# Designed miniproteins, single chains, continued (2): the designs that were tried, part 88

Each design is a single chain, and the fold is of that chain. pLDDT is the mean over its residues in the fold that is shown.

## One batch from the design tools (miniprotein)

Design m7262
Fold by ESMFold2-Fast:
Structure m7262 (fold): chain A 97 residues (1-97)
Amino acid sequence: EELFKRGIERAEKEIKENPNNADAYVHLGGEYLALGEYDKAIEYFNKALEIDPNNANAWIVLGEAYRKKGEFEKAEEYYRKALEIDPNNQRAKRLLE
């Protein structure tokens, strides 16, 4: 879809301009997650976490990708990791309910 193509192109441009921008990799992975390309999304979320391992949102979306693959125990592990980094993260708390 054109919307996802534009989102991917924008995220790729952000990465080209700043290769250490963890949020740009989270954005790129999120576009692939929305397309159902879970393994590709996981690769980009892992790249974001290599740059910034304290990015709680990257841990959450990594968990979402594993949940979409039916790997619920792995998803819960990553949601708990997000909560260790940000104990007040309401999204991570809700996902663990």
Scores: mean pLDDT 84

Design m7263
Fold by ESMFold2-Fast:
Structure m7263 (fold): chain A 88 residues (1-88)
Amino acid sequence: SAELIRLAREGGEIATAAAPPEYSPAVRRLFDGLVARLEQLAADPSRRDELQQLAQMASGMFREAGKAFPEARDELEELGARLEALAA
């Protein structure tokens, strides 16, 4: 789903921006990899279950990022909840 990928990309950008400069490149690589994998799974309708599982995992990752970067917590928790709802 285009909406699911958009939310995952948006959350990754928020998490990257909230990370300290020393960790920002590692956080960006982590979420860029997640988005790329979601895009690969979304392109194959036979892999819908894997897409849903990864989207649920991504929601958990955004919750953990919000705990690590409290200034972005509310935004990341909201995006994670929306991502989880789209994955259902």
Scores: mean pLDDT 83

Design m7264
Fold by ESMFold2-Fast:
Structure m7264 (fold): chain A 58 residues (1-58)
Amino acid sequence: SHLEQGRRHEEQARRALAAGDLEAATRHYGQAHQHYLLAGDDEKAQEALEQAQRLAAS
């Protein structure tokens, strides 16, 4: 499901952050946003988008 895929991308984003890979983390939060949006989970989609935007602005 898109909800499950969103959760997997959030997990990958967190792992990338722990490794210092900001580019990979930004990419995975962007993918999580897209999957949560398709799942109809607007709250999780917005949270993922905000994380991606914060990282991209660094």
Scores: mean pLDDT 87

Design m7265
Fold by ESMFold2-Fast:
Structure m7265 (fold): chain A 68 residues (1-68)
Amino acid sequence: SSEEILEKSRKELREAIEKNKEVIEEAEKKSKELAEQARKETDPTKSSALGIEGAGAVADAIVEAMKE
């Protein structure tokens, strides 16, 4: 049933997040550090690049956590 598929997906995602919690937290910390650097940067192009790099690090960590 669709409910069984959804339950399995939720369990797999939860386990992946828990297993990779430290990696995700490290990526979030790096993202926050890059956001602070972006806030201090006066060049809008460089500031934008720092923000994108931080967001990419978190996204990559989540994608990696979901891979088995």
Scores: mean pLDDT 75

Design m7266
Fold by ESMFold2-Fast:
Structure m7266 (fold): chain A 67 residues (1-67)
Amino acid sequence: HMTYEEAKAYFDEAIAELRAAGKQEAVDDVETIKRLFDELYPQLSEEERRRFLELAKATVDAIRAAA
Protein backbone atom coordinates (compact mmCIF):
# COMPACT_ATOMS: atom_id res chain seq x y z
CA HIS A 1 0.00 0.00 0.00
CA MET A 2 1.06 3.60 -0.59
CA THR A 3 0.95 6.30 2.09
CA TYR A 4 -0.20 9.85 1.25
CA GLU A 5 3.45 11.05 1.32
CA GLU A 6 4.63 8.16 -0.88
CA ALA A 7 1.83 8.89 -3.38
CA LYS A 8 2.80 12.58 -3.56
CA ALA A 9 6.46 11.62 -4.09
CA TYR A 10 5.37 9.20 -6.84
CA PHE A 11 3.35 11.94 -8.60
CA ASP A 12 6.32 14.36 -8.33
CA GLU A 13 8.64 11.69 -9.80
CA ALA A 14 6.18 11.09 -12.67
CA ILE A 15 5.96 14.85 -13.37
CA ALA A 16 9.78 15.22 -13.36
CA GLU A 17 10.24 12.19 -15.66
CA LEU A 18 7.56 13.34 -18.14
CA ARG A 19 8.85 16.95 -18.09
CA ALA A 20 12.41 15.75 -18.84
CA ALA A 21 10.98 13.76 -21.79
CA GLY A 22 9.19 16.86 -23.17
CA LYS A 23 5.72 15.35 -22.60
CA GLN A 24 3.99 18.60 -21.57
CA GLU A 25 0.40 17.34 -22.09
CA ALA A 26 1.12 14.33 -19.83
CA VAL A 27 2.78 16.66 -17.25
CA ASP A 28 -0.36 18.84 -17.21
CA ASP A 29 -2.57 15.74 -16.74
CA VAL A 30 -0.52 14.40 -13.79
CA GLU A 31 -0.35 17.90 -12.21
CA THR A 32 -4.16 18.09 -12.42
CA ILE A 33 -4.46 14.69 -10.68
CA LYS A 34 -1.95 15.80 -8.00
CA ARG A 35 -3.98 19.01 -7.41
CA LEU A 36 -7.24 17.06 -7.04
CA PHE A 37 -5.49 14.54 -4.75
CA ASP A 38 -4.12 17.32 -2.47
CA GLU A 39 -7.51 19.11 -2.37
CA LEU A 40 -9.82 16.12 -1.84
CA TYR A 41 -7.71 13.57 0.09
CA PRO A 42 -7.76 15.39 3.50
CA GLN A 43 -11.60 15.57 3.30
CA LEU A 44 -12.10 11.82 2.73
CA SER A 45 -12.76 8.92 5.14
CA GLU A 46 -10.11 6.18 5.58
CA GLU A 47 -11.91 3.85 3.12
CA GLU A 48 -12.43 6.64 0.57
CA ARG A 49 -8.75 7.69 0.92
CA ARG A 50 -7.56 4.15 0.18
CA ARG A 51 -9.77 3.83 -2.94
CA PHE A 52 -8.97 7.35 -4.15
CA LEU A 53 -5.21 6.74 -3.76
CA GLU A 54 -5.46 3.43 -5.69
CA LEU A 55 -7.42 5.12 -8.49
CA ALA A 56 -5.09 8.15 -8.65
CA LYS A 57 -1.98 5.93 -8.83
CA ALA A 58 -3.55 3.71 -11.53
CA THR A 59 -4.45 6.81 -13.57
CA VAL A 60 -0.90 8.24 -13.28
CA ASP A 61 0.56 4.81 -14.20
CA ALA A 62 -1.66 4.77 -17.33
CA ILE A 63 -0.55 8.33 -18.29
CA ARG A 64 3.13 7.35 -17.86
CA ALA A 65 2.64 4.19 -19.96
CA ALA A 66 0.86 6.11 -22.76
CA ALA A 67 3.49 8.89 -22.86
Scores: mean pLDDT 81

Design m7267
Fold by ESMFold2-Fast:
Structure m7267 (fold): chain A 79 residues (1-79)
Amino acid sequence: ADAEEARALLEEAKKAFQQGKYDEAIELAKKAAEAARGSDPLLQAEALFLLAHALKAKGQDKEAEEWYARAQALMRELA
């Protein structure tokens, strides 16, 4: 998938999150991360951070921590 598709999906995920639609934000963030995989690592990391934040907002703290760690690991590889 290309970076333009990933960016569009991430923007929709951010809108869903802002509206409190956390389940929708989770699904869109997952799709954005998949679309960014191999093409835009920064966009992939941003999508994974949003996924973690949406899970945290739903009270799924353990799962959120796992995705947050994955996003941070990806960002370290980009430094």
Scores: mean pLDDT 84

Design m7268
Fold by ESMFold2-Fast:
Structure m7268 (fold): chain A 56 residues (1-56)
Amino acid sequence: MDDLVRAGEARRRRGDFRAASRLYLAAALLADEAGDHDRFRQLVRRSREMRRLDEQ
């Protein structure tokens, strides 16, 4: 999970919002499987923000 979040942050810094969105969503799903609902909600929100930026 942390590796996926770190990869998502790296992609975001490069302006690759599509890849960042996908990596945050993958990390969110792992957090959900681990029962971490707070981290799941945070990562889903970050994924949606990245998707919105990619669609601009």
Scores: mean pLDDT 83

Design m7269
Fold by ESMFold2-Fast:
Structure m7269 (fold): chain A 58 residues (1-58)
Amino acid sequence: TDKRTAALNAVGLKMHELGRDALSDEELREIAEQLGVSVATVRAAQRELQAGRAADRA
């Protein structure tokens, strides 16, 4: 039932692999399809990771 944690892990890994803190709409859609979650869930995970990274750098 932990689709949010799966999305966080997948987005975080993709960000690390690409060396980017923002993924394209296409990349977010691909992750959503692979995990069987909504694109909105994947976008929320990306925003949460971006907020966490900003806090760590501040």
Scores: mean pLDDT 78

Design m7270
Fold by ESMFold2-Fast:
Structure m7270 (fold): chain A 61 residues (1-61)
Amino acid sequence: SEADLSAFFAQLYAEVDAGRPIEEVLARARAFLESQGLPADEVDLYVRGLEFLFRQRRAAA
């Protein structure tokens, strides 16, 4: 559900804030999106967007 998706991404941001390597957080995001049945091209676009956001968040901390 959208609520479950939102909760999952909130957890990923918490992991970024906790200092987990961004590459590990992105790998977890990719695996989750693939498990939801998203096409590979959509997964790639999402992961690229998340990488930008996670790196921006880390740089601002």
Scores: mean pLDDT 84

Design m7271
Fold by ESMFold2-Fast:
Structure m7271 (fold): chain A 58 residues (1-58)
Amino acid sequence: SDSDIVHELVELLRNGASITAVRIYYLKVVSGLSQREIAKRLGISVATVSRILRELGL
């Protein structure tokens, strides 16, 4: 549910995750975007998206 996703996002922020990491998590888990689509949307490299997803355990 939306409440479950909001809780996950809040926990990521409380654990020191950057706002960029939280946005990547949301776009991957909720929106189902590929690494390339996330990179394009956020204006960052695919390598950066891939690294952050690995750091998040995704």
Scores: mean pLDDT 82

Design m7272
Fold by ESMFold2-Fast:
Structure m7272 (fold): chain A 83 residues (1-83)
Amino acid sequence: MKFLEELSPEEKAVYEKGMKEIDELNKKNVARIKELSKDTSLSDEEVARFIGEVLREIGDVLTKMFKEIAEIRRKEGKDVKIG
């Protein structure tokens, strides 16, 4: 993956914003995981559900970020190809 080297300043700003949102989600989710790890009554299914929610939230941020970059590229007359 080398698309970062081809990003315009506007595209790079969108990418950096998305990565910052992921970092904040990671901080929130690490804190939640630490609290959950103290509760021995949690089932494997409840833990799996929580992990699924975390992955979905990250996936939503990534999808939004790449959509915004693709729209910027279209406006600039560039190919919508994110590696």
Scores: mean pLDDT 73

Design m7273
Fold by ESMFold2-Fast:
Structure m7273 (fold): chain A 86 residues (1-86)
Amino acid sequence: MVEERIARARELLEKDPSPENIREALEIALEVADTGDRAALAAAREVAMLALKVAPKELVSEAVGTTLHIIGEEVDVRLAERRAAA
C-alpha cells in the first residue's frame, strides 16, 4: 500500500539517514510515483525532498535527480488533465 511505503521511507530518513537508507527512501519514492495518481506523486515528492535535505554531498545529485523526475511526472499528470478538459 502506498501509505505504508511512504511511512517506511519517512521512518528511514528520520531515524537513521544513512546513505543506504536515503537510497532506499529514494527508491520507494520512485516506486510510489510510478503508481501515477496525484496524491502518490505529491507524497513521493515530499519523501524525495526530505531525502535531499538530509543527503550527504555524494548523494545530493541522486536526490535532486529523483525529485526533478517526480516533479516532471506531476506536471505530465496536470497537462493530461488540461487536455481531457479541452
Scores: mean pLDDT 80

Design m7274
Fold by ESMFold2-Fast:
Structure m7274 (fold): chain A 67 residues (1-67)
Amino acid sequence: GAAEEEAKRLKIAEDQVRGALEAKGLTPDSVTVTGYSDTRIEGEAVVDGKTYKVTIDTRTGEVTIEE
């Protein structure tokens, strides 16, 4: 149903945020997706007590990580 598809999309977005952090050598303790669309993913992650804001442009592959 629609709720199951939304949950799958949210998990894919979470996996993308986690992967972006791991590509930078950061291992997140938690990841929260704050927004997603077909062209953009926004999330927050906690790494060793620090909160990072992650933005991914899915069209260009551009990743922005802010502490």
Scores: mean pLDDT 80

Design m7275
Fold by ESMFold2-Fast:
Structure m7275 (fold): chain A 70 residues (1-70)
Amino acid sequence: MASAAATVERFLDGLETQFRLNRDNVEVLKSIVEQAKSIADSAESLGLADQAERARELAKEGEEQVKKLS
């Protein structure tokens, strides 16, 4: 069976791919940031510290990219 950590990592891999492909799309980046923050909260509640930090870092990078494009 897939672990909770493996499931969260799969979602984060997908979001990182979307971030890479949509670096110039502010609306998509805002959606990625919101999803990453939601994943960080979920991972933290599950005790998945490494996955929570990864999601938090993705949200931070997304916010920075949105600010750069504004």
Scores: mean pLDDT 84

Design m7276
Fold by ESMFold2-Fast:
Structure m7276 (fold): chain A 60 residues (1-60)
Amino acid sequence: EEVFELAPKLYDPDPEVRRQAAERLAEIGGELARNTLRVALHDPSVDEEGRRAIEEALAR
């Protein structure tokens, strides 16, 4: 449920919102949260800073 609310924030134009969403998804953990981060990591619309935040979240 919370993962569903956070997923679109990974694509937010505000880099702070993207970073907070990735961090929160990492805190939640589990298959759904990790899969959501992995999908966003491979999306070409995510910039370099967004990719880095997602990679750091997945490394936890």
Scores: mean pLDDT 77

Design m7277
Fold by ESMFold2-Fast:
Structure m7277 (fold): chain A 74 residues (1-74)
Amino acid sequence: SSRVAPLIEALKDADPAVRLRAALELGRIGDPRAVEPLIEALKDADPRVRLAAYFALRRIGTPEALAALAKISG
């Protein structure tokens, strides 16, 4: 998707509302290019961004994404 790269950059935005929207949209698109940026977003300062990244990774569902989520439970 032509929208994936701008959304990956938006995960680094100074505004947590922008990062939240980016994580939600990347989950909706489901492009595996978002997996590593969303794994970093699991460590975000804003708990809403962390939760959105968690659900985005679960929705994308690649082995890498699911392995990252499994590490949170340990």
Scores: mean pLDDT 85

Design m7278
Fold by ESMFold2-Fast:
Structure m7278 (fold): chain A 56 residues (1-56)
Amino acid sequence: SIEEKIKELEEEIKKAEEEKKELESLPESPENVARIVGLEIRIIGLEIDIERLKKE
């Protein structure tokens, strides 16, 4: 169902936010910054997917 898909995407956002928080607690490095940016992009993409599903 659409509701199940939204719930799955929300769980993925939660996991990405947790990973980002862990990386933010580490010393700054180019690799860590790149991973944080990648997670931010992923979270935005997942939020867009949820909004698209809500329109169905």
Scores: mean pLDDT 84

Design m7279
Fold by ESMFold2-Fast:
Structure m7279 (fold): chain A 60 residues (1-60)
Amino acid sequence: VKELAESIKKVIENALADHKARGIDATESYKKALEGIEEAEKRGITDHGEIARVIQEKLA
Protein backbone atom coordinates (compact mmCIF):
# COMPACT_ATOMS: atom_id res chain seq x y z
CA VAL A 1 0.00 0.00 0.00
CA LYS A 2 2.70 2.51 0.99
CA GLU A 3 4.91 1.25 -1.86
CA LEU A 4 2.05 1.96 -4.30
CA ALA A 5 1.66 5.53 -2.99
CA GLU A 6 5.43 6.10 -3.24
CA SER A 7 5.48 4.98 -6.90
CA ILE A 8 2.59 7.30 -7.78
CA LYS A 9 4.22 10.18 -5.88
CA LYS A 10 7.45 9.80 -7.88
CA VAL A 11 5.54 9.83 -11.18
CA ILE A 12 3.80 13.07 -10.16
CA GLU A 13 7.03 14.68 -8.88
CA ASN A 14 8.91 13.84 -12.10
CA ALA A 15 6.07 15.19 -14.25
CA LEU A 16 5.88 18.39 -12.19
CA ALA A 17 9.63 18.97 -12.55
CA ASP A 18 9.39 18.44 -16.33
CA HIS A 19 6.32 20.68 -16.62
CA LYS A 20 8.00 23.43 -14.58
CA ALA A 21 11.06 23.27 -16.87
CA ARG A 22 8.68 23.78 -19.84
CA GLY A 23 6.88 26.68 -18.14
CA ILE A 24 3.65 24.79 -17.45
CA ASP A 25 1.63 25.93 -14.42
CA ALA A 26 2.19 23.60 -11.46
CA THR A 27 -1.44 24.08 -10.33
CA GLU A 28 -2.72 22.72 -13.66
CA SER A 29 -0.28 19.79 -13.44
CA TYR A 30 -1.53 18.86 -9.95
CA LYS A 31 -5.14 19.10 -11.14
CA LYS A 32 -4.44 16.67 -14.00
CA ALA A 33 -2.62 14.25 -11.68
CA LEU A 34 -5.56 14.23 -9.24
CA GLU A 35 -7.97 13.60 -12.14
CA GLY A 36 -5.85 10.59 -13.13
CA ILE A 37 -5.95 9.15 -9.61
CA GLU A 38 -9.73 9.67 -9.40
CA GLU A 39 -10.27 8.03 -12.80
CA ALA A 40 -8.17 5.00 -11.82
CA GLU A 41 -10.21 4.62 -8.60
CA LYS A 42 -13.53 4.87 -10.50
CA ARG A 43 -12.33 2.15 -12.89
CA GLY A 44 -11.32 -0.12 -9.99
CA ILE A 45 -7.65 -0.17 -10.96
CA THR A 46 -5.47 -1.49 -8.12
CA ASP A 47 -2.26 -2.32 -10.04
CA HIS A 48 0.30 0.38 -9.26
CA GLY A 49 1.72 0.38 -12.80
CA GLU A 50 -1.74 0.85 -14.32
CA ILE A 51 -2.57 3.68 -11.90
CA ALA A 52 0.73 5.38 -12.77
CA ARG A 53 -0.04 5.00 -16.49
CA VAL A 54 -3.46 6.66 -16.12
CA ILE A 55 -1.82 9.56 -14.25
CA GLN A 56 0.85 9.90 -16.96
CA GLU A 57 -1.86 9.96 -19.67
CA LYS A 58 -3.64 12.84 -17.89
CA LEU A 59 -0.34 14.74 -17.52
CA ALA A 60 0.54 14.34 -21.22
Scores: mean pLDDT 70

Design m7280
Fold by ESMFold2-Fast:
Structure m7280 (fold): chain A 55 residues (1-55)
Amino acid sequence: MTIQEKVDEFFRALSEGDLERAERIVEEIKKDPSTPDEVKQALEAALERARAIRA
C-alpha cells in the first residue's frame, strides 16, 4: 500500500466516523520514515479535530 493509498483510507475512515481505524492509519504512516513531517502533522491535526468535534 502506498502512502497516498493510506492517506485516502484515513480520510475515508474519518468520513465514516471510524476514529479507531483513522488512528491506526496515522500510526502506520508515522512509522514510515519516508513520509514527510508536514504530512504526519496534517493527519494528526485532522484526527485531533475530528476527536474534538465528536467528543
Scores: mean pLDDT 78

Design m7281
Fold by ESMFold2-Fast:
Structure m7281 (fold): chain A 99 residues (1-99)
Amino acid sequence: KADTLLSLGVYYLEKGEYDKAIKYFEEAIKIAPWNADAWRYLGLAYLKKGEYEKAVEYFEKAIRYNSKDAEAWRNLGEAYRKLGDVEKAEEYFKKAEQA
């Protein structure tokens, strides 16, 4: 059930339809709020929209549920780089290497 919503969200994300992707990821999270992948994809959708502060919040949720997700750590680093926080970006890229 949640996996179907996640797959639909990824489909729209790949097509560049970020607002549709976000709605599907939000529905997936309502069903399975512990699903780290759903939080990571939600963050990625906001990152692609240029909403970097929201992207950070959602990537932090993803790592809270799965601290071994190297992709979430890399994405968090990229979001901080986009915000101009080079020091935090470097810290989180190191975390991605260790995950």
Scores: mean pLDDT 88

Design m7282
Fold by ESMFold2-Fast:
Structure m7282 (fold): chain A 83 residues (1-83)
Amino acid sequence: MLEELIEGLEELAKEGDASAWTALGYLYKELKDYEKAIEYAKKAIELDPNNWAAWEILAETYEAMGDYEKAKEYKEKAEERKK
């Protein structure tokens, strides 16, 4: 079930859906795989730099890792892009 969801999201993401990369980042953050969460959130930002949700996933992931300086930086980038 989870693997099928990840595969489906990965196919959408490869077709240019930035929200699919954001969803992958969120899922891996919940699984505490912070390295993959960061990787996929960054891919979402490369496709759509105004995707505030991807910046929030980066902020939350770095906060979970104890990197509060990067968490604050990415949180500010997320708030800047909310419209």
Scores: mean pLDDT 81

Design m7283
Fold by ESMFold2-Fast:
Structure m7283 (fold): chain A 64 residues (1-64)
Amino acid sequence: MKVRVLGVADTPEARALGLREGDVVALSTLARRVAAVGGLSAAEVTRLILEYGRVGHLRVEVVE
């Protein structure tokens, strides 16, 4: 499953991810990166993305 980045907040945590609007990444890769920065588990990040289309400073759209 892949996700497209729709928006990234202008915060230190968001900058640490190195993501930009329009980027398409594997959901598993994104979940691990967000978990490393935000202190959440990768499983929790995955659930938030699938349930709400967003996690913390990041808005995403599921594309596959």
Scores: mean pLDDT 76

Design m7284
Fold by ESMFold2-Fast:
Structure m7284 (fold): chain A 92 residues (1-92)
Amino acid sequence: MSEEELDREVLTALALIALKIGEDTAYKQGREDVAEELRKLGDELVSATEAGDYEKPAEILERAAKLAEEHGFTSLAKALRNIAEQFRKLAE
């Protein structure tokens, strides 16, 4: 495994943890629709990273950040945007 592959794996793990926290929080607040969308975005992220893509994971995380922001999860949105920016740097 290259250092770049390890960085991608770490960023993917951090993103999935953030999305799972968002999913659980939305579900606890009775926002089942938001929880389901965050879960689907997590599945899309796994598929994109397994395909060796750096651009698509960043796009997925930006969509997740927008969803989080629209529903008042401001800290989650900031975290997801930060991870998306790190994926974009790896795509250089």
Scores: mean pLDDT 82

Design m7285
Fold by ESMFold2-Fast:
Structure m7285 (fold): chain A 81 residues (1-81)
Amino acid sequence: MTPEEVLELAKRGLEEAKRGKALYEKLKADPNAPGTKFAAAALIRIAGGALGYLAYKNAEKLGNKEAVEIAQKAMEIAGAK
């Protein structure tokens, strides 16, 4: 991956992880929310973490500190660390 591709992948991973977490928190406020929606929110967050992990490995090889930090945040939100 190019440095630009790694940075974009890290940003995408972070956004997906945040989206899954935010959806999960909204569902917690709804007593009628079905378990399938909670599972979907968890999967979105996990997918964000997986993208973050891929970006992290490539960012470290390239020495892209900005992408490393963004990828680490994505993984942390997803619980992958």
Scores: mean pLDDT 78

Design m7286
Fold by ESMFold2-Fast:
Structure m7286 (fold): chain A 100 residues (1-100)
Amino acid sequence: MSEKEWKEAEAVFELLRGRSLLDDGKYDEAIEEFQRAIKLAEEAGNKSLVAEAYLELGRAYMKQGKKDEAIKYFQKSLELAREAGNEDLVKEAEELLKKI
C-alpha cells in the first residue's frame, strides 16, 4: 500500500468513527474525527474525500445548532465536490444548504 492509499484508508476510518459518534450524540468527538479525516484526505490529495469530510463536519455543527459553522463547511464541501466532479456529493451539499 502506498502512503497515499494508507492515508485515504485512515481518512475513511476516521469518517466512519465520526459518523458513529454523531449517532451517539457525541458531537465534539465526531468533529475531532472529521477534522482528522480532512487532514489525512488533504495529505493524500483526494478532493472527493476532503469534500465528504467537510460535509460530515457541517452535519455535526448543524446537530449542535451552529448554523453559521454548518453553512461554512457545507459550502466548502460543495466547492471541493465540484472541483472533484463528484456529482452525488454536489447534490447532497446543495440539499443540506437548502435545509438551513
Scores: mean pLDDT 89

Design m7287
Fold by ESMFold2-Fast:
Structure m7287 (fold): chain A 66 residues (1-66)
Amino acid sequence: LEEGEKVLEDLEKRYKENIARMKEKTKDNPEAQKSYEKISNFYKDLLERARKGLEALKEREQAEAA
């Protein structure tokens, strides 16, 4: 579980950093910027869902162990 959290955090951080750099590179191209925003939002939602699932799993394991 902790490994999964670490992987998700690392992926989110790396993805955000990469998007920020690409946004700077495409500052003169508004269409490309909009595309990156859409993709970024999509992955952010996906990561949020994965994180919620991980937390639900943790709560269930703690309840079972108690």
Scores: mean pLDDT 73

Design m7288
Fold by ESMFold2-Fast:
Structure m7288 (fold): chain A 56 residues (1-56)
Amino acid sequence: SMEEQQRLAEETQRLGVRLVLLGALSEADVARIRALLQAGRYEEALAFVRELLARH
């Protein structure tokens, strides 16, 4: 649903901000997250961001 897509995008953004503050995002990571979000692949974008956080 649109509400689920919005929630996934918002959670991805919140976790992405945490990664930026931790210095844990490379340019390649940012590009991948952006590409996934632009493609509407919100669940994959969220999973990727969560994986990056789990490594820190």
Scores: mean pLDDT 81

Design m7289
Fold by ESMFold2-Fast:
Structure m7289 (fold): chain A 76 residues (1-76)
Amino acid sequence: PALVDRAAALMAEGVAAAKAGDYATAARLYAEAARLAREAAEALRDSDPVAAANAETLARAAERAAAEAAARAAAA
């Protein structure tokens, strides 16, 4: 639970940074959220497949958000 909660918190911080126009910070926060969500999915895979699937969904969303924020940062 702790890794997924931290990943969700980093996603929220990334959204706040993106709304402020700080796409470089948003990209970094989203990338870290994706890493923690991937870690959570691997840790939960054998014991809690539903929680692992939820963590995988968060990781994919964070990966897409990081790529988009990085592209916006590069354009600025």
Scores: mean pLDDT 86

Design m7290
Fold by ESMFold2-Fast:
Structure m7290 (fold): chain A 93 residues (1-93)
Amino acid sequence: KEEEAKKNAEHTVKILLTTFREAGDEEGIRLAEESLPLLIEAYKNFKPTDPYETLTAREVALALIAVAAASGLPGQKREDMVPVLRAEIEALK
């Protein structure tokens, strides 16, 4: 699962990078690149039957919310998610 967690995290970062590049968002690109270690930890403890009930599901949810916000999904704003993601990334350092 560790190898799979890393591949899943890299795939999520790639989606984030693509989304932020489409938006012309250099700050989002940096956040996506910096989020890789956080996402690897989240995917290591990901439970397929209850993904949002695990301790690390919050990290996966934050990444998904960032993608959704950049894609213009209702109720989610990239501007709101960027500070949250940055704070979580800084907390890991």
Scores: mean pLDDT 57

Design m7291
Fold by ESMFold2-Fast:
Structure m7291 (fold): chain A 64 residues (1-64)
Amino acid sequence: SGRELLERALEAVRAGDLERAAELLEEAIKQGVMPGLVTGALRSLRAGDVEAAIAGLEAALALL
């Protein structure tokens, strides 16, 4: 489910597994899960802004 993908992505970010987090976020985008917030989180993650990526993921999860 979309929620499970975002929860796993947040767990991966918090664990420092940024490659796994990016893979999970790309899968969420392919499935149409909160595309604005998820695309924003992936962009922040790729820019090295881990705090912004976490905030975007938490916002997406709160709206699901």
Scores: mean pLDDT 87

Design m7292
Fold by ESMFold2-Fast:
Structure m7292 (fold): chain A 64 residues (1-64)
Amino acid sequence: MELDLDALRGLSAEEAARVIAEKWGLPEEDYQRALEAVKAGVDPDQLPEPVRRLVSAIRAALTP
């Protein structure tokens, strides 16, 4: 699955998380869990797939 990270870099964490989750066809429960994990600074290695992958993608979109 390809993500346009350049388009996501201008978005808030919530907007980036939503766009990625919708693009990957993830349920809202995975989206909410990933967003909470990003805000709480949770280590992605502690999270199950696909939430772990979503958290990593959100962080990549928000950092250079």
Scores: mean pLDDT 72

Design m7294
Fold by ESMFold2-Fast:
Structure m7294 (fold): chain A 70 residues (1-70)
Amino acid sequence: MTAEQVDAFLARLRELADADGLVPKAKALEIADEFEGRARIVLRLAIEDTEENGKVDLAALEAALRRAVE
């Protein structure tokens, strides 16, 4: 997974985030499914690892994805 793929994914989620930086898990997974191969798997795992009460905190998700980049 590349830094450019992380940036593209996070940009899409920021459009869906509320004022607290939270995105519904279902919407985050829907966007992750637009990616293919390893990127899709990494994005889905990061969403599952950072999800709480059906929502994903963008700051926590970004930190997790930055650690997963090559």
Scores: mean pLDDT 83

Design m7295
Fold by ESMFold2-Fast:
Structure m7295 (fold): chain A 76 residues (1-76)
Amino acid sequence: MKVKATITVPKEYFDEAYKIAKAAAKGRNLEVKYDKEKNSVIITGDDEDEVRAVANGVKAYLISKGYKAEVKFEEV
């Protein structure tokens, strides 16, 4: 089953959030994309736990900056 996590990121934290997602996904069978128009980092993979782990890393970073991180999980 393929899972997608979409994380909405304020523009000021976007570059760092994307770097965190890319680094956490390195060496895993995960896809990391960004949607510039929606200011979203998108993580896709076949392992829900791995997708959640990367998404939670980005979420923790945003929370540390005082932002309420919103993550949407969906099957694709």
Scores: mean pLDDT 78

Design m7296
Fold by ESMFold2-Fast:
Structure m7296 (fold): chain A 63 residues (1-63)
Amino acid sequence: SRRDALARVAREVTRLVDEGKPKDEVIAEAQKRLDELVKQGVITPEEAERLLERLQRHVDALA
């Protein structure tokens, strides 16, 4: 489902952050995962952009 797909992206992002990956790598992986969900019709491109913007702000706040 959409919720399960987004939960998987969130878990992957959390894993990368916990492993100490650079912010650029975390954002790049999130973007790649969200783009795949858009291609699969799970989310819209606008939703993907909004989620990526929120993630970018969250990651920037942690620095």
Scores: mean pLDDT 80

Design m7297
Fold by ESMFold2-Fast:
Structure m7297 (fold): chain A 61 residues (1-61)
Amino acid sequence: AMADAKSKEEAEELIVKALESIDKELAEKVRELFEKEDYDEATKLLVDNPEILKKVSELVN
């Protein structure tokens, strides 16, 4: 659905933006994985960085 596609793009942008604040190299890697639609590898990188959840929350609020 169009709404689902837009929500995913917005979520990906927020995640990359949060990562750039923490680790720019990790942000670039995750962006590449999103472009390749390699969500499994992107998820593994994010799980290793619990600070991402905190940063995303800060950007949303």
Scores: mean pLDDT 72

Design m7298
Fold by ESMFold2-Fast:
Structure m7298 (fold): chain A 55 residues (1-55)
Amino acid sequence: MAPLATLTVPKATYDAKRAEVEALAAAAGGGIEVSDTTATITAPPAAVAAVRDLL
């Protein structure tokens, strides 16, 4: 199995693209953990790369 990748971004950056990031994570079977200051996306490396390119 390929290992999962993680991407941590400022919450403001995540909030600006929230719907698109949520759609990409859901399509890949990944998850998002949101705090007051950051959002962390955990998904297969290809999905994390797509989120990074979107942000």
Scores: mean pLDDT 80

Design m7299
Fold by ESMFold2-Fast:
Structure m7299 (fold): chain A 78 residues (1-78)
Amino acid sequence: KQKLIEEAKRLATEGLRYLWKGDYEKAAELLEEAARLAEKAGYKKAAEYLRKAADYARKGDGEKAKEYASRGLAELNG
């Protein structure tokens, strides 16, 4: 469980970095994988926020993608 949480945090953090670089496709891939691991670890809210972040990244909405990615990371840290 803890290993899944740490990997989800790592992937979500990398996804957020790619959002800041403007690479929305790569960011979406990383955020979606982070959401999958968060869900397996039982972090339902984190997974929901990270999936929303990936969806906004795919739509080219970097601002909302960053907002939801940050919320997902906060849930993983709680």
Scores: mean pLDDT 86

